# Designed miniproteins, single chains, continued (5), part 85

Each design is a single chain, and the fold is of that chain. pLDDT is the mean over its residues in the fold that is shown.

## One batch from the design tools (miniprotein)

Design m18949
Fold by ESMFold2-Fast:
Structure m18949 (fold): chain A 78 residues (1-78)
Amino acid sequence: DLARAAALARLLLERKPNPVIRAMAEEMLREAERAGVPREEIERVARELAGREDLEEELLRLDTERGVEELRRAVERV
């Protein structure tokens, strides 16, 4: 869950979101790394997610203040 949430945040950043969403996504990545999720694992999960047909729909949902907040909550829950 944590690695998946961090991978989604990483992919969201590649879309060049607005400054608020970008700051939250960057903070989630820092929190995941501090929690011991290796960058290699985040990259591996992100590559796996990039192959999914529904990824674009999920990223569009997350590219909102509500969506990114829900993702951050998932990172905090572990």
Scores: mean pLDDT 75

Design m18950
Fold by ESMFold2-Fast:
Structure m18950 (fold): chain A 73 residues (1-73)
Amino acid sequence: DELERARAALRAGIADGERVLNDPELAALLSPEQRAALREAVDAARAVLDADGSLAELRAAIRALEATVGALP
C-alpha cells in the first residue's frame, strides 16, 4: 500500500539525513548553510510523520527532503 511505503520512505530519508548530520566527517563536507537546510528538511519531515500526515503530505515531505539532499555536493 502506498501510505505504508511513503511512511517507510520518509523514515529512511530522515535516518539518512540524521546520519549525515551526526557524522562529524560527513557534516564537515557541508557548508553551514547546507547543514542548516538539511536539519530544517529533516525536522519538517519528522513533523509530517509525527502528525500522521496524509499520503499527499508524506509525498511532499519526501520530495522536499530529496531536493535538499540533491543540492548537496
Scores: mean pLDDT 82

Design m18951
Fold by ESMFold2-Fast:
Structure m18951 (fold): chain A 62 residues (1-62)
Amino acid sequence: SKEEEERYKKILEEVQKLNPDLNLKISKESYAVKSGKEKSEKTPSAEQLRKTALEIAAKKKA
C-alpha cells in the first residue's frame, strides 16, 4: 500500500545515508531490500540509556 511504500522509502534513505556506496546497489535492489522487511533489533532510546547510566552512577556514589 502507499503508506508502506512511503515508510520503506524513508527507511531506505536513512540506510543509504549511512553508507553512500550502498546507494548504488540499493537503487537496483530496492525491491529485494524492502521485501526483506526492516524488523531489525530495536535499541533503547538515548533518554532511557542516560537514565540508566545516571542510576548506576548514583549507586556507585552511595
Scores: mean pLDDT 53

Design m18952
Fold by ESMFold2-Fast:
Structure m18952 (fold): chain A 91 residues (1-91)
Amino acid sequence: DEVKAALAEAGRTEEEVEKFLKEQKEQAYKYLLEVFKKDKKEAEKIKEEMKKLKEKVAEAKAAGLPAEQIPPLRAAEAAIEAFEKAVKEAE
């Protein structure tokens, strides 16, 4: 989310960023958990997209991207965590 990236980029305190990401992660987790229980086709698409996102995040971290890429990477990692938690819970 561009708003999450902008909030982190704007130099908000770590506590403010952490609280915002935690709230967003909780909302994403609830949404993903519902999708995984109701819509198997959508769940499969999300799993494929998250696999690609995980690969991109791993490549970016290995490449040592410049500071301006850090907020999008942090948001992506939060999304991946929410996804993994939802998958584990839905199983």
Scores: mean pLDDT 68

Design m18953
Fold by ESMFold2-Fast:
Structure m18953 (fold): chain A 90 residues (1-90)
Amino acid sequence: MAEEVLRDVREMIENREEYIERLDKMLATYEEAKKRHDSEEVEKVAEVYKRLKEAIEKGVSEKELLELLLEQARELGDEESAKAIEEALK
């Protein structure tokens, strides 16, 4: 649902420092998973979170963050999230 995506993105922007800390914690979890599993998919997800963290740190606009999330949803094959983000961008 587009409204939920917009709320999540706005929360990320308003609580930037909290989301950066949360992303750092998730990235640490994926790095630990990679040590136990030689999985290219784990590395792919970690790169997605890295790019998201960098965008939030740079202070990108709501639109730029939505565009990044759309690209990431498509890269991960998350068609439902991609559709919701596309609707949020309209």
Scores: mean pLDDT 76

Design m18954
Fold by ESMFold2-Fast:
Structure m18954 (fold): chain A 81 residues (1-81)
Amino acid sequence: AAALLEEVLRLAEEVMKKLEEAKKVASPEKQKVLDLLMEQVKRMVAAAKANPDDVALLERLRATLEQLLEYVEKELQELEE
């Protein structure tokens, strides 16, 4: 359980870092979307910390964070055009 929680928290930190990088070069309209995603990540971190022994929840959070990381990396690539 501890290792899975640590992985979820690490992924959340990576996603937040990429969202902050994207926000620096994004339009005001895209910044609003990125702010909403940052709030979603913060809520996911809170849920993980509140339920550190809920393996099923942590697995779902990990999968969602991995999808968000891919999304943000793709957005950063498009902004570098």
Scores: mean pLDDT 81

Design m18955
Fold by ESMFold2-Fast:
Structure m18955 (fold): chain A 81 residues (1-81)
Amino acid sequence: SHLDEENALLARLRAARTLEEMEAVALEYVRHLQSLFDDEEKIRRMVEGLLELIRQMAADRGLELSEEDVARIRAAMEAEV
């Protein structure tokens, strides 16, 4: 089910050790959302939610996440929409 796939992607995202790994999983998640929804605005709102999750996870892991990193990851995810 889409919920099982979403939960697996979220688990992988939470297990990610680097910003590069977090970005890679987030891009897979956006592609998954595209397969489910035909609403670009809905997907863009979910992208912002993923960015906030990445920001929180980076902080929790002591990884430095600059505003430049956030802009780059946002642009990469938005390119998938």
Scores: mean pLDDT 81

Design m18956
Fold by ESMFold2-Fast:
Structure m18956 (fold): chain A 66 residues (1-66)
Amino acid sequence: HMMKVEVKRLDADTIEITYDDGSKLTIEVRDGKVVRVEVEPAPKDAFTGKPITPENLLAALQAAQA
């Protein structure tokens, strides 16, 4: 199971995701596509402790708006 996350929109094209360990992921979107991803520090999977791939998290976020 992945760790709990909180999604917050910073502006019209920028989304910030905060994990329960305090890690943050910032995503910038244009025309419904993600153009930039920044992590601070890199998030980890709560089940395995391995880093969560930004691309996989991205796909989930885009699916959520469909």
Scores: mean pLDDT 62

Design m18957
Fold by ESMFold2-Fast:
Structure m18957 (fold): chain A 79 residues (1-79)
Amino acid sequence: AARAVELYREALELYEARVEATKGPEAVAALRQEEMELAGLRSEEELDALLERRAAAMSEEEVAVLERGIAKAREEEAA
C-alpha cells in the first residue's frame, strides 16, 4: 500500500498548491480546518493519519483511478 500512500500525498500536494496559487496560503489553512471539521477530527496529526489510512486501504482499481487523476492534474498544471 506504499504506492497508494505516495499517490495520495502527491494528489494532496497538487490540490493544496492550486488553492495556494489561487487564494493564498491562508486558504490552504482554512481548507485543512474545514476537512478536519467535516471528518470530526481535532488536529492536523489526526487528519494526516486518517488520510494515510484511507490511502493504505485503497483497492488496486481505486489506485489506478487516482494515478489517472494525478496525471491529468499534472498536465493541467504544466499548461
Scores: mean pLDDT 70

Design m18958
Fold by ESMFold2-Fast:
Structure m18958 (fold): chain A 87 residues (1-87)
Amino acid sequence: SMDKKRAEELLKEAEEKLEELKELLEEKKDELSPEQYEAYKKALELAEAHLEEARKLLEEGRYKEAAEVAEKLVRQLEELKEELEKL
């Protein structure tokens, strides 16, 4: 189904972007205050929790909800990437 394919594609995109952001955060660590670093680290931990939520929804056949969670996550990860790249 289209909903399943969309959910799988968005979930994969979110997984890839999360890994990219983890690498970028470590690269930018010396440019961040300890407080900023901890804030980004917590944001990435929350993103991992949302990714697990999307995976569970996909496993349950709740494709539209899985896609909605994954799409929001992709947008949030893109915003975090833009912030870190502007340092």
Scores: mean pLDDT 88

Design m18959
Fold by ESMFold2-Fast:
Structure m18959 (fold): chain A 90 residues (1-90)
Amino acid sequence: MEELKKELKEALLNRDYEKLVELFSNTSDEELEKIRNSTNDGLVLSFLNAYDPTQDNPGYRFASKELIDALRNGDLEKFKEEYEKMARGE
């Protein structure tokens, strides 16, 4: 748990998309929910609220289904494509 929280925060701070995809695809829904419910780190919490497939609050979930699926399936190329679309807003 603690190591996963640290790795997730470091990947987010460094914009290490390869590591983010790896961590998300190898972490169970139960572990993601536990991290989301126990973390007080604003960056990690904001990311998990937007991207965690177990987040059931519609006010927090901003990521597309395609982006979440790419993260969970370990599809780095698809994740980058969908993330760039969201970042551009075009």
Scores: mean pLDDT 70

Design m18960
Fold by ESMFold2-Fast:
Structure m18960 (fold): chain A 55 residues (1-55)
Amino acid sequence: MPPDLEALRELLETAPSVQFAELALRELPDNREVLELVVEYFPDTPVGAEARRRL
């Protein structure tokens, strides 16, 4: 079950959506790069706050 981190990153960059950010936190909760991307793109959302709490 290798999560394609580059594909997930590109999804967040090319089609930024809160749903993709929530999936990223669910599937990759310990991935610092994903957490930082979620905070960068969704800082004022519940998912962004959750990502910040995990960093």
Scores: mean pLDDT 70

Design m18961
Fold by ESMFold2-Fast:
Structure m18961 (fold): chain A 95 residues (1-95)
Amino acid sequence: SMEEEKLLLAQVHYIAAVGEYLVVEEMIKNSKDKEAVIKEIEAAIKDIERLLEEYKKLLEEETNEEHKEELEKYIEELEEILEKLKKKLEELKKE
């Protein structure tokens, strides 16, 4: 169905965002280029904020309870990642 295709696309975008976050975490741990790390964190924040807006809109339109639960899980996990990235960005900008 069209709703199943939208959910599949949401899954793909969620996986991509988590992958981007893991790359950024590795840069935070191992990179000596503070400015490059800041730019990557800012890019990841922007991407996650855009996805969260899309998922919240999809959640409002969704009628299938299993699809709602999956979207709610993605929203919760991305909001946790966003909070961690924003905290790290603030710490790096103070140094």
Scores: mean pLDDT 85

Design m18962
Fold by ESMFold2-Fast:
Structure m18962 (fold): chain A 82 residues (1-82)
Amino acid sequence: MDSDAEKVLAFLEERKDEELARLVEEVKEKDTIEGRLLLGTAASFIEMIETLNKRYPDPEETERLMEILREELRKNLKELLE
């Protein structure tokens, strides 16, 4: 799971999303099965977006997918922390 959490945190650090990075670190610290699955899913989605952009470059679509990822991740992280 270190690899998944690190991938998500690196993505958020590049985006300077400090609020979302804090939520990720809090979920990582709690180390629940649900948290691990969420971070693993997010890491896989990031890798998919990066692979898709490398194979079929579309900067506008890439940014759109990354924004969808950030919004979904924010929602799910907040739900896990309630």
Scores: mean pLDDT 80

Design m18963
Fold by ESMFold2-Fast:
Structure m18963 (fold): chain A 77 residues (1-77)
Amino acid sequence: EEIEKQIEEDKKLIDKGLARLAEVADPETVARTRKEVDEILEKSKKYLEEGKFSQAAAYTTAAALLVVGDEVDALYG
């Protein structure tokens, strides 16, 4: 089940990315990114519950990319 594995991998990237963001960004930026990630992951969870694995994976990937973008923005502004 490659899609479920992709979702797990992206969730690991999100966790690691948020940990890195917390080291370099102010608490306000970290809180905003966490909130946005949580909202996207909630949508991913709803798709997963509906059996829409491709949509769930797409939302989880979007959350991972958001964390990377916010990390870059925090470092380079």
Scores: mean pLDDT 81

Design m18964
Fold by ESMFold2-Fast:
Structure m18964 (fold): chain A 108 residues (1-108)
Amino acid sequence: MLEEYHELLRQLEGWSEEQIRESEENRKKSIEKAKKEGVDEELLEKIEELELRLRVEVLRLVLEGASLEELARVAERAAEEYAKYDDEFFKKKAELLREEAARLRALA
């Protein structure tokens, strides 16, 4: 999945190897910060896998010519998954994904 995500970023977004490396470095820093803020490590690993899967699904759908409505539905499903966690951080993540779904529909 990570290798597929990087390849999709190169193909769709035109990302350089340096941009991919910097993005991964920033992602690792965000995870370490969350660990310091007391988020459970096993829960963080599950969220990391969920986020990677979601990003790959979205980029693949964009590459395949998916509609903005289809992309909005992916964001809503992800928001519902995050909302299952009784934690303020994940509730905020769910809110942001619902806002993204609304934005995608407004552009359609």
Scores: mean pLDDT 75

Design m18965
Fold by ESMFold2-Fast:
Structure m18965 (fold): chain A 68 residues (1-68)
Amino acid sequence: EEYEELFKKYDKNGDGKLSRKEFIEALQKEFGVSRREALKIFNKYDTAGDGTLTKEEFIEALKDVEKK
């Protein structure tokens, strides 16, 4: 639920998907994740291979980051 607000915050184009740049920015600012690790997570959850993440993929990625 809070992850949905983060998605909206970083979906600057309002297209319902996060670009690689927006995703990296979100992970770096909110979770202190490095650019390299953010890219690895992005590629792991970009299952469609279209260079964007859906809201669902984004939420799963954030849960994976917080699993510590």
Scores: mean pLDDT 76

Design m18966
Fold by ESMFold2-Fast:
Structure m18966 (fold): chain A 80 residues (1-80)
Amino acid sequence: SLEEKYFKLKKEIDELVNELEEKAPFEKYSKIGKEASEKLAEALALYDEGVENKDEEKLKKAIELLEELKRYLKEELKKI
C-alpha cells in the first residue's frame, strides 16, 4: 500500500539522518538536518491529509517528497 511505502521510506530516511549525524561535521549535519526536518514535516502533513481525506494524490506527493529527500541524503553521505 502507499501507507506501507511511506513508512518504509521514513525508516530509511531516519537511518540516513542518523548516519549523517555520526559521520558529518556539525555545521554540515546542522544544515542538512534542518532541511530534512522541514521536508519530513511537509511529507507528514501531506500523509495525514491523504489518509484523513482518502486523497491518493496527497499520499503520492508525500511519498515523492520522501524519495527526493532519500536521494538527497544519500548524495550528501557520498560527499563525506
Scores: mean pLDDT 86

Design m18967
Fold by ESMFold2-Fast:
Structure m18967 (fold): chain A 89 residues (1-89)
Amino acid sequence: MEEEEKVKKILEEELGPVLEEEKEPANEAVEKGDKEKLIEVMKRIKEAARRAIEALKPLAEEGSEFAKKVIEKLEKEIKELEEYIKKLE
């Protein structure tokens, strides 16, 4: 259970602020059809997710199944973002 709190703290520190900051820019880019701005938003979110994965790796290596599942989910989300970026280019 303490391992879950450590994972949540990493997500809040690495990913939370970026998702909050990018919410309004993403909505504006979608509304205006600004593909370039949307690509920039997705790239920033992708980099935040990569930082979260790196911060979570030590917990996963120590045997946290919760950290492993979160890493797998973030890796899947990064791949989905990369496909969206490629489609918008």
Scores: mean pLDDT 81

Design m18968
Fold by ESMFold2-Fast:
Structure m18968 (fold): chain A 83 residues (1-83)
Amino acid sequence: MEISEEDSDEEVREKLREFLAEAVKNGSATLVIHRKTREDGERAAKYLQSAAELLGYDAEVRFEGNKYTITVKPGEKLEELKK
């Protein structure tokens, strides 16, 4: 899934919602964000990271030039909760 610089705020929210649903469904998901500005990209990454953490997932953010890649996967806390 990919968020482009031409997406509206409404389209961005819809894509973020679908990304998080996919992460819950499959136990991992990857999202690529193409930023208009550095600040917009960082805000989106922070939001997704916080949401993943609340669900017990680890969110890893990779910065590559003009894009951010966010991968979510099962975190250590889920394994501790099982014990």
Scores: mean pLDDT 67

Design m18969
Fold by ESMFold2-Fast:
Structure m18969 (fold): chain A 98 residues (1-98)
Amino acid sequence: SLLEKYIERLKKEFDELIEKAKQVNPEFAEQLKKGYELAIEELKRLHEALQDPENIERVAKTLGVEVDSEEAREKIREQVLKDFVDGFIEAAKRLVEG
């Protein structure tokens, strides 16, 4: 499923970041772990919200795209989950690397 795909991506990226953080600051590693757990909870809530056709229509209108098929709805779900996960990973990388 899309949800499983993005959970696995978050897990992989955060496992790497947490391991890097542990070598420098164990307290920061614990904060990253908590951030990861919150991101997974929010991703699950977001995925559930995107099962509602009304929410898909609102997103489609914002993006200026038409929703005429289940394939089009799935592309919108993918885009929203991808943008959420990408943003969360980018923010975490800036904290670890910057």
Scores: mean pLDDT 84

Design m18970
Fold by ESMFold2-Fast:
Structure m18970 (fold): chain A 60 residues (1-60)
Amino acid sequence: GDAEKERAARRAENAVRAAEALGDAKGKQQATIYLKKAKEAETAEEARRAMEEAGDAVGG
């Protein structure tokens, strides 16, 4: 549902912030791409997958 998509987008935003705090420019760039995908996702499953990919992009 919408709440699940919202949570996934928030988790992807957290990944972007984590990469920024670590000084990981590549991770931040990748996490930002997946954050956009999470926000544009038509389904909760797509948003969750994008969130997971954003998290995987952080910290190498």
Scores: mean pLDDT 80

Design m18971
Fold by ESMFold2-Fast:
Structure m18971 (fold): chain A 83 residues (1-83)
Amino acid sequence: ELEEIFKKNVETLKKSVEYLKEQIDRGEIPDEKALEQLRALKKTAEFLLDYAKKYNLSPEIIEEIQKILDEVDKLIAEVERRL
């Protein structure tokens, strides 16, 4: 039950990052706002990663969260380079 809720939170985070990336790629969001939202998503991803490690969730879940973190860090670097 808790793991199922956690997986749903990870999926929601992933979709949020994908949607924000689409907005950035299409120039539909100012860079300063994109950075603010990316930093918030990074904090959420870090929290979920810490939780997954603390409760020894499956390696697949940990990998999924790490992949999301890596994507967020990549997007932060890309947007910061434009400022």
Scores: mean pLDDT 85

Design m18972
Fold by ESMFold2-Fast:
Structure m18972 (fold): chain A 119 residues (1-119)
Amino acid sequence: IPEEVKELLERARELARAVATPETAPLLAEAEALAAEGTVESTLEAIVLYAEVLVRAGHPEPAIELAERLLELARRSEDPELRRLLLRTAARLYELAGDRERALEAEVELGLLDIEEGL
């Protein structure tokens, strides 16, 4: 797992734990379990669930920050599979935060990669 993805996971975890409510506790528990699996895919899914805890608590801004950082990592990545995972995750985070315009921009970028990678 890229170190930058681990850093984003830790930030998302710290913020989500600080705002968790009884209603979001099951999402937090699922995110913790996914983070413990230690794969790139499980780590990115954990970030999405931590971000959902934040959004449900009324804090969409950190989800937008996480999406922006993942988008930057995707554009820097030379691994096409990792790039697609990072772009897809960024789009999901923008959508969760209510930033439909940025979510659509990320989805378009993902679609262009799918064509480039033979998909």
Scores: mean pLDDT 85

Design m18973
Fold by ESMFold2-Fast:
Structure m18973 (fold): chain A 74 residues (1-74)
Amino acid sequence: SPADLAREVTQLLLDRGLSIDTAGEVSGLFMELLRLGADPELVLEKIREFLKKSKSEEELLKQVREFLERVRRE
């Protein structure tokens, strides 16, 4: 379910040492992407990529939000 995948995203971020607030925000953005019809596996892959490339929680949130805005424009 989308909720189970959102929990997986939250746990992934917490395991990487991110704050509860950032993990919750990214998880919420993930759920919104799924509601727009994005493929869960591709979204999860993008979040993992952003997580590896981002040097801060702020940069990670910016990348995920920009991805959401691109999906919304389609």
Scores: mean pLDDT 84

Design m18974
Fold by ESMFold2-Fast:
Structure m18974 (fold): chain A 68 residues (1-68)
Amino acid sequence: SKEEAKKEIEKLTEELIKKLEELNVPRSHILSVRGVKELALRDIDAGADPEKIVKSWKEWAEKELEKL
């Protein structure tokens, strides 16, 4: 559901931020991650497929970790 997808994105975002903090990434990077989360939640509210947004988030997060 829409609400379940939003909760999943919130959870995945906090898990990603914890990993990034362990890697000592700059605070500006953490703020950028939170910004991407807000856009994902807005897309779901605007009628995007919640399942596809969660999948896209997971793929994006993997790519972000690969850059480090």
Scores: mean pLDDT 83

Design m18975
Fold by ESMFold2-Fast:
Structure m18975 (fold): chain A 86 residues (1-86)
Amino acid sequence: MISQMDDIMTPAQQRAMAQAQTMSRAQVFARLDANRARARAMGLDSVVATVDALRAAIATTTDPQVQLRYAATVLMIDDAIDALER
């Protein structure tokens, strides 16, 4: 299924997962809101839609492992936006 653990992860995915483990739910939502504003300013409509979907998924998900994967995805989006701004 789409939430299955993959044993083949990139170093970037592994780093995002490790960092996500140190974040509170409030910090994840703060990063989502910041990423949405930055993506909107850059005209990245697909990223804005992805952030909105992730926010809803995190808010409704009860599985801590699934929440962690969504948090890691938020961090990967943050890194991608940072790379585009630099």
Scores: mean pLDDT 75

Design m18976
Fold by ESMFold2-Fast:
Structure m18976 (fold): chain A 83 residues (1-83)
Amino acid sequence: MAVATVRATAKTPEGAKLMAESVKNAADSTPGIVKAEAKLVSDTEVEARLVAESPEDAQLAGNAIAGSVKDGGGVSAEYRVEA
């Protein structure tokens, strides 16, 4: 198993809350994800942890979710994979 950690920044606190929900929904629809958690770490920052079956699944999920956050109007999104 591997963990992808996604860190995303929204323009507003309302945007951060919506972003946390969007990240969780995206993770729930991603194959190879065993567990997904998203939390607010500040008013405008979201951290999501995605537990995947493999490092490859974690990388694909982290990349897809970070990309969708940026496309959805987030200020920034990045991810890291820990095996």
Scores: mean pLDDT 77

Design m18977
Fold by ESMFold2-Fast:
Structure m18977 (fold): chain A 88 residues (1-88)
Amino acid sequence: LEEEIQRYEQELHELENEIAREMIAAEEAGDEERLRTLAEAWNLFLKWRKGEKVPVPKEAEPLFQKLKDLHQKIEELKKELREQRLKS
């Protein structure tokens, strides 16, 4: 469980780094629309985590879904780990 949590946390961190690299590349290319799309996907993910109902644009959907899936997996595994430790 701890190894699985670490692996998913690493995947989320790698995705965050990928987003940062993509944003830098978009800025250097002068692609303001791409930069905004990446920033919007991240902001929508943060709002979703707070329990807000957010409509996700099709362009942001794949990235938003990856962030959401990784976050949910990490939370589920952390809950399972806590339950195992409490049953000692």
Scores: mean pLDDT 78

Design m18978
Fold by ESMFold2-Fast:
Structure m18978 (fold): chain A 63 residues (1-63)
Amino acid sequence: VEVTEEEVEAGGVRNLVVTVRAPTREELEEAVARLQAEDPGLELESVRETAEGYRAVLTRPLP
């Protein structure tokens, strides 16, 4: 499981974008659940199947 974080600014609003990659759907779901438990402000934006497994994107606004 790979987790990457980045800050994105659009229209004067900063957001934290967290991308999760996992080889199986089960590992992806576990990683997403753990991230949301640690940061309840993270909203799941998308989940997609890729050639290498699964990818999820979570976001939350930054102050």
Scores: mean pLDDT 80

Design m18979
Fold by ESMFold2-Fast:
Structure m18979 (fold): chain A 83 residues (1-83)
Amino acid sequence: MKEVRIDASASPEEVYETIKKEVILNQETRFILETEDESKREEYKEAALKAAKTLGAEVTIQEEGNTLIITVKMEEARGFVLP
């Protein structure tokens, strides 16, 4: 599993794009974000959930003090209808 650390200075948009890019490349990726700002942690969680929804991926979020551990895994494509 690929592990990626995201800088605490990253915007929610940058987190969204980073998660999307890394998960497309590696399929299962763990992201580590460390910030003391509660509001910033919530913004990061929302960005991760949005990225996972866009990719049709499963997301698991764990909080350890100031650290968010976000694991995103793309599911197997089991035949889907393209719009």
Scores: mean pLDDT 77

Design m18980
Fold by ESMFold2-Fast:
Structure m18980 (fold): chain A 94 residues (1-94)
Amino acid sequence: HMTITERFEELLKRIEPHLTPEQLAHLQKALDLVRKIEEEDLSPEEIRKLMKELFDHLYAIADELAKLPPELQRELETVLTGVIALANMRINEA
C-alpha cells in the first residue's frame, strides 16, 4: 500500500536514466510539491498554487517526458491522475 508520493518517488528512480540532471530536477520539484499536497494541511488556494507550480515543472520538460518508454509514460499518467484526483478532492471538500 504505497502513497501517491511513494509511487511517484519509485517511478522517478526508473525515469532518472532517461533524463539529464537539469531535466530530472524538474521532476524532483514536482515530487516535492506532490508530497506537500499529500502530507500538509493546505488551504484550497495553496493547493491550486502548488498544482500550478507542479504542472509548470512538468511542462518545462514535456518534450522529454513524451520521449520516455511507453510503459513509463503510462505510469506517469497514472500517478498524475492520482495527484489531480487528490488535489481536486481536497479543494472541493474544503
Scores: mean pLDDT 86

Design m18981
Fold by ESMFold2-Fast:
Structure m18981 (fold): chain A 80 residues (1-80)
Amino acid sequence: MKKEEEEKRRKEELREEAKRLRREAILKDAEAGIYLMGAKASELAGDKELAEKYREKAEEYERKAEELKRKAEEVEEELK
């Protein structure tokens, strides 16, 4: 019946979307980690301003990762 096929397709689309959002979140978390390493290297080099900018970037990417994680959780909740 058409309704069962539509529900199956909707659930598959939601699963794919949740996977995409989770993958994007992992990538943003990885980028934040790279910026945190850059901040530490800049501090060791005595460049406090560059270290501050890298920490700002790390916080920005960490916020983006958290937003993507929340979106993935919302999509996963709709699967129930």
Scores: mean pLDDT 83

Design m18982
Fold by ESMFold2-Fast:
Structure m18982 (fold): chain A 84 residues (1-84)
Amino acid sequence: MSKEEIEKKGEELLAEIDKLPDSWVGVDRAYELVREFALEVGEEEVKRLDSIISFKIAMGYSPEEIKETLKEFVKELVERKIKE
């Protein structure tokens, strides 16, 4: 995937996540979307995502906090890949 494709897909994904409710239903959908995007970038990104989200869920983070974490993951991933 090109840097331009990653940036565009990342922006579209962030917009879709912002439309989802701050609930476990919204988190579940956001996680599916972010995980699919991560997989298109690389297997290591999926492992990193799963580790971060599993840890935060285990620590009792709220749906709103997990949704924000998913958005931060997308922003960081896009920024890192653009800088490569």
Scores: mean pLDDT 85

Design m18983
Fold by ESMFold2-Fast:
Structure m18983 (fold): chain A 60 residues (1-60)
Amino acid sequence: VEEILKEVLGERDRITYEDLKKIIAKLMDENKTDEIVKMLDRDGDGGITEEEVEAFLAEH
């Protein structure tokens, strides 16, 4: 999990929607990326953090 995050993000601490889709496609199912993205950005803040992605993946 952490390996995939580092591979996609590199040295960045912020996750863009594009980065998030790549992470989900590698770790889960690319066909469910839209659904998962909506779950992670539930608050509508427009900003998804590495911490939020890790928490989601740890629970699922």
Scores: mean pLDDT 65

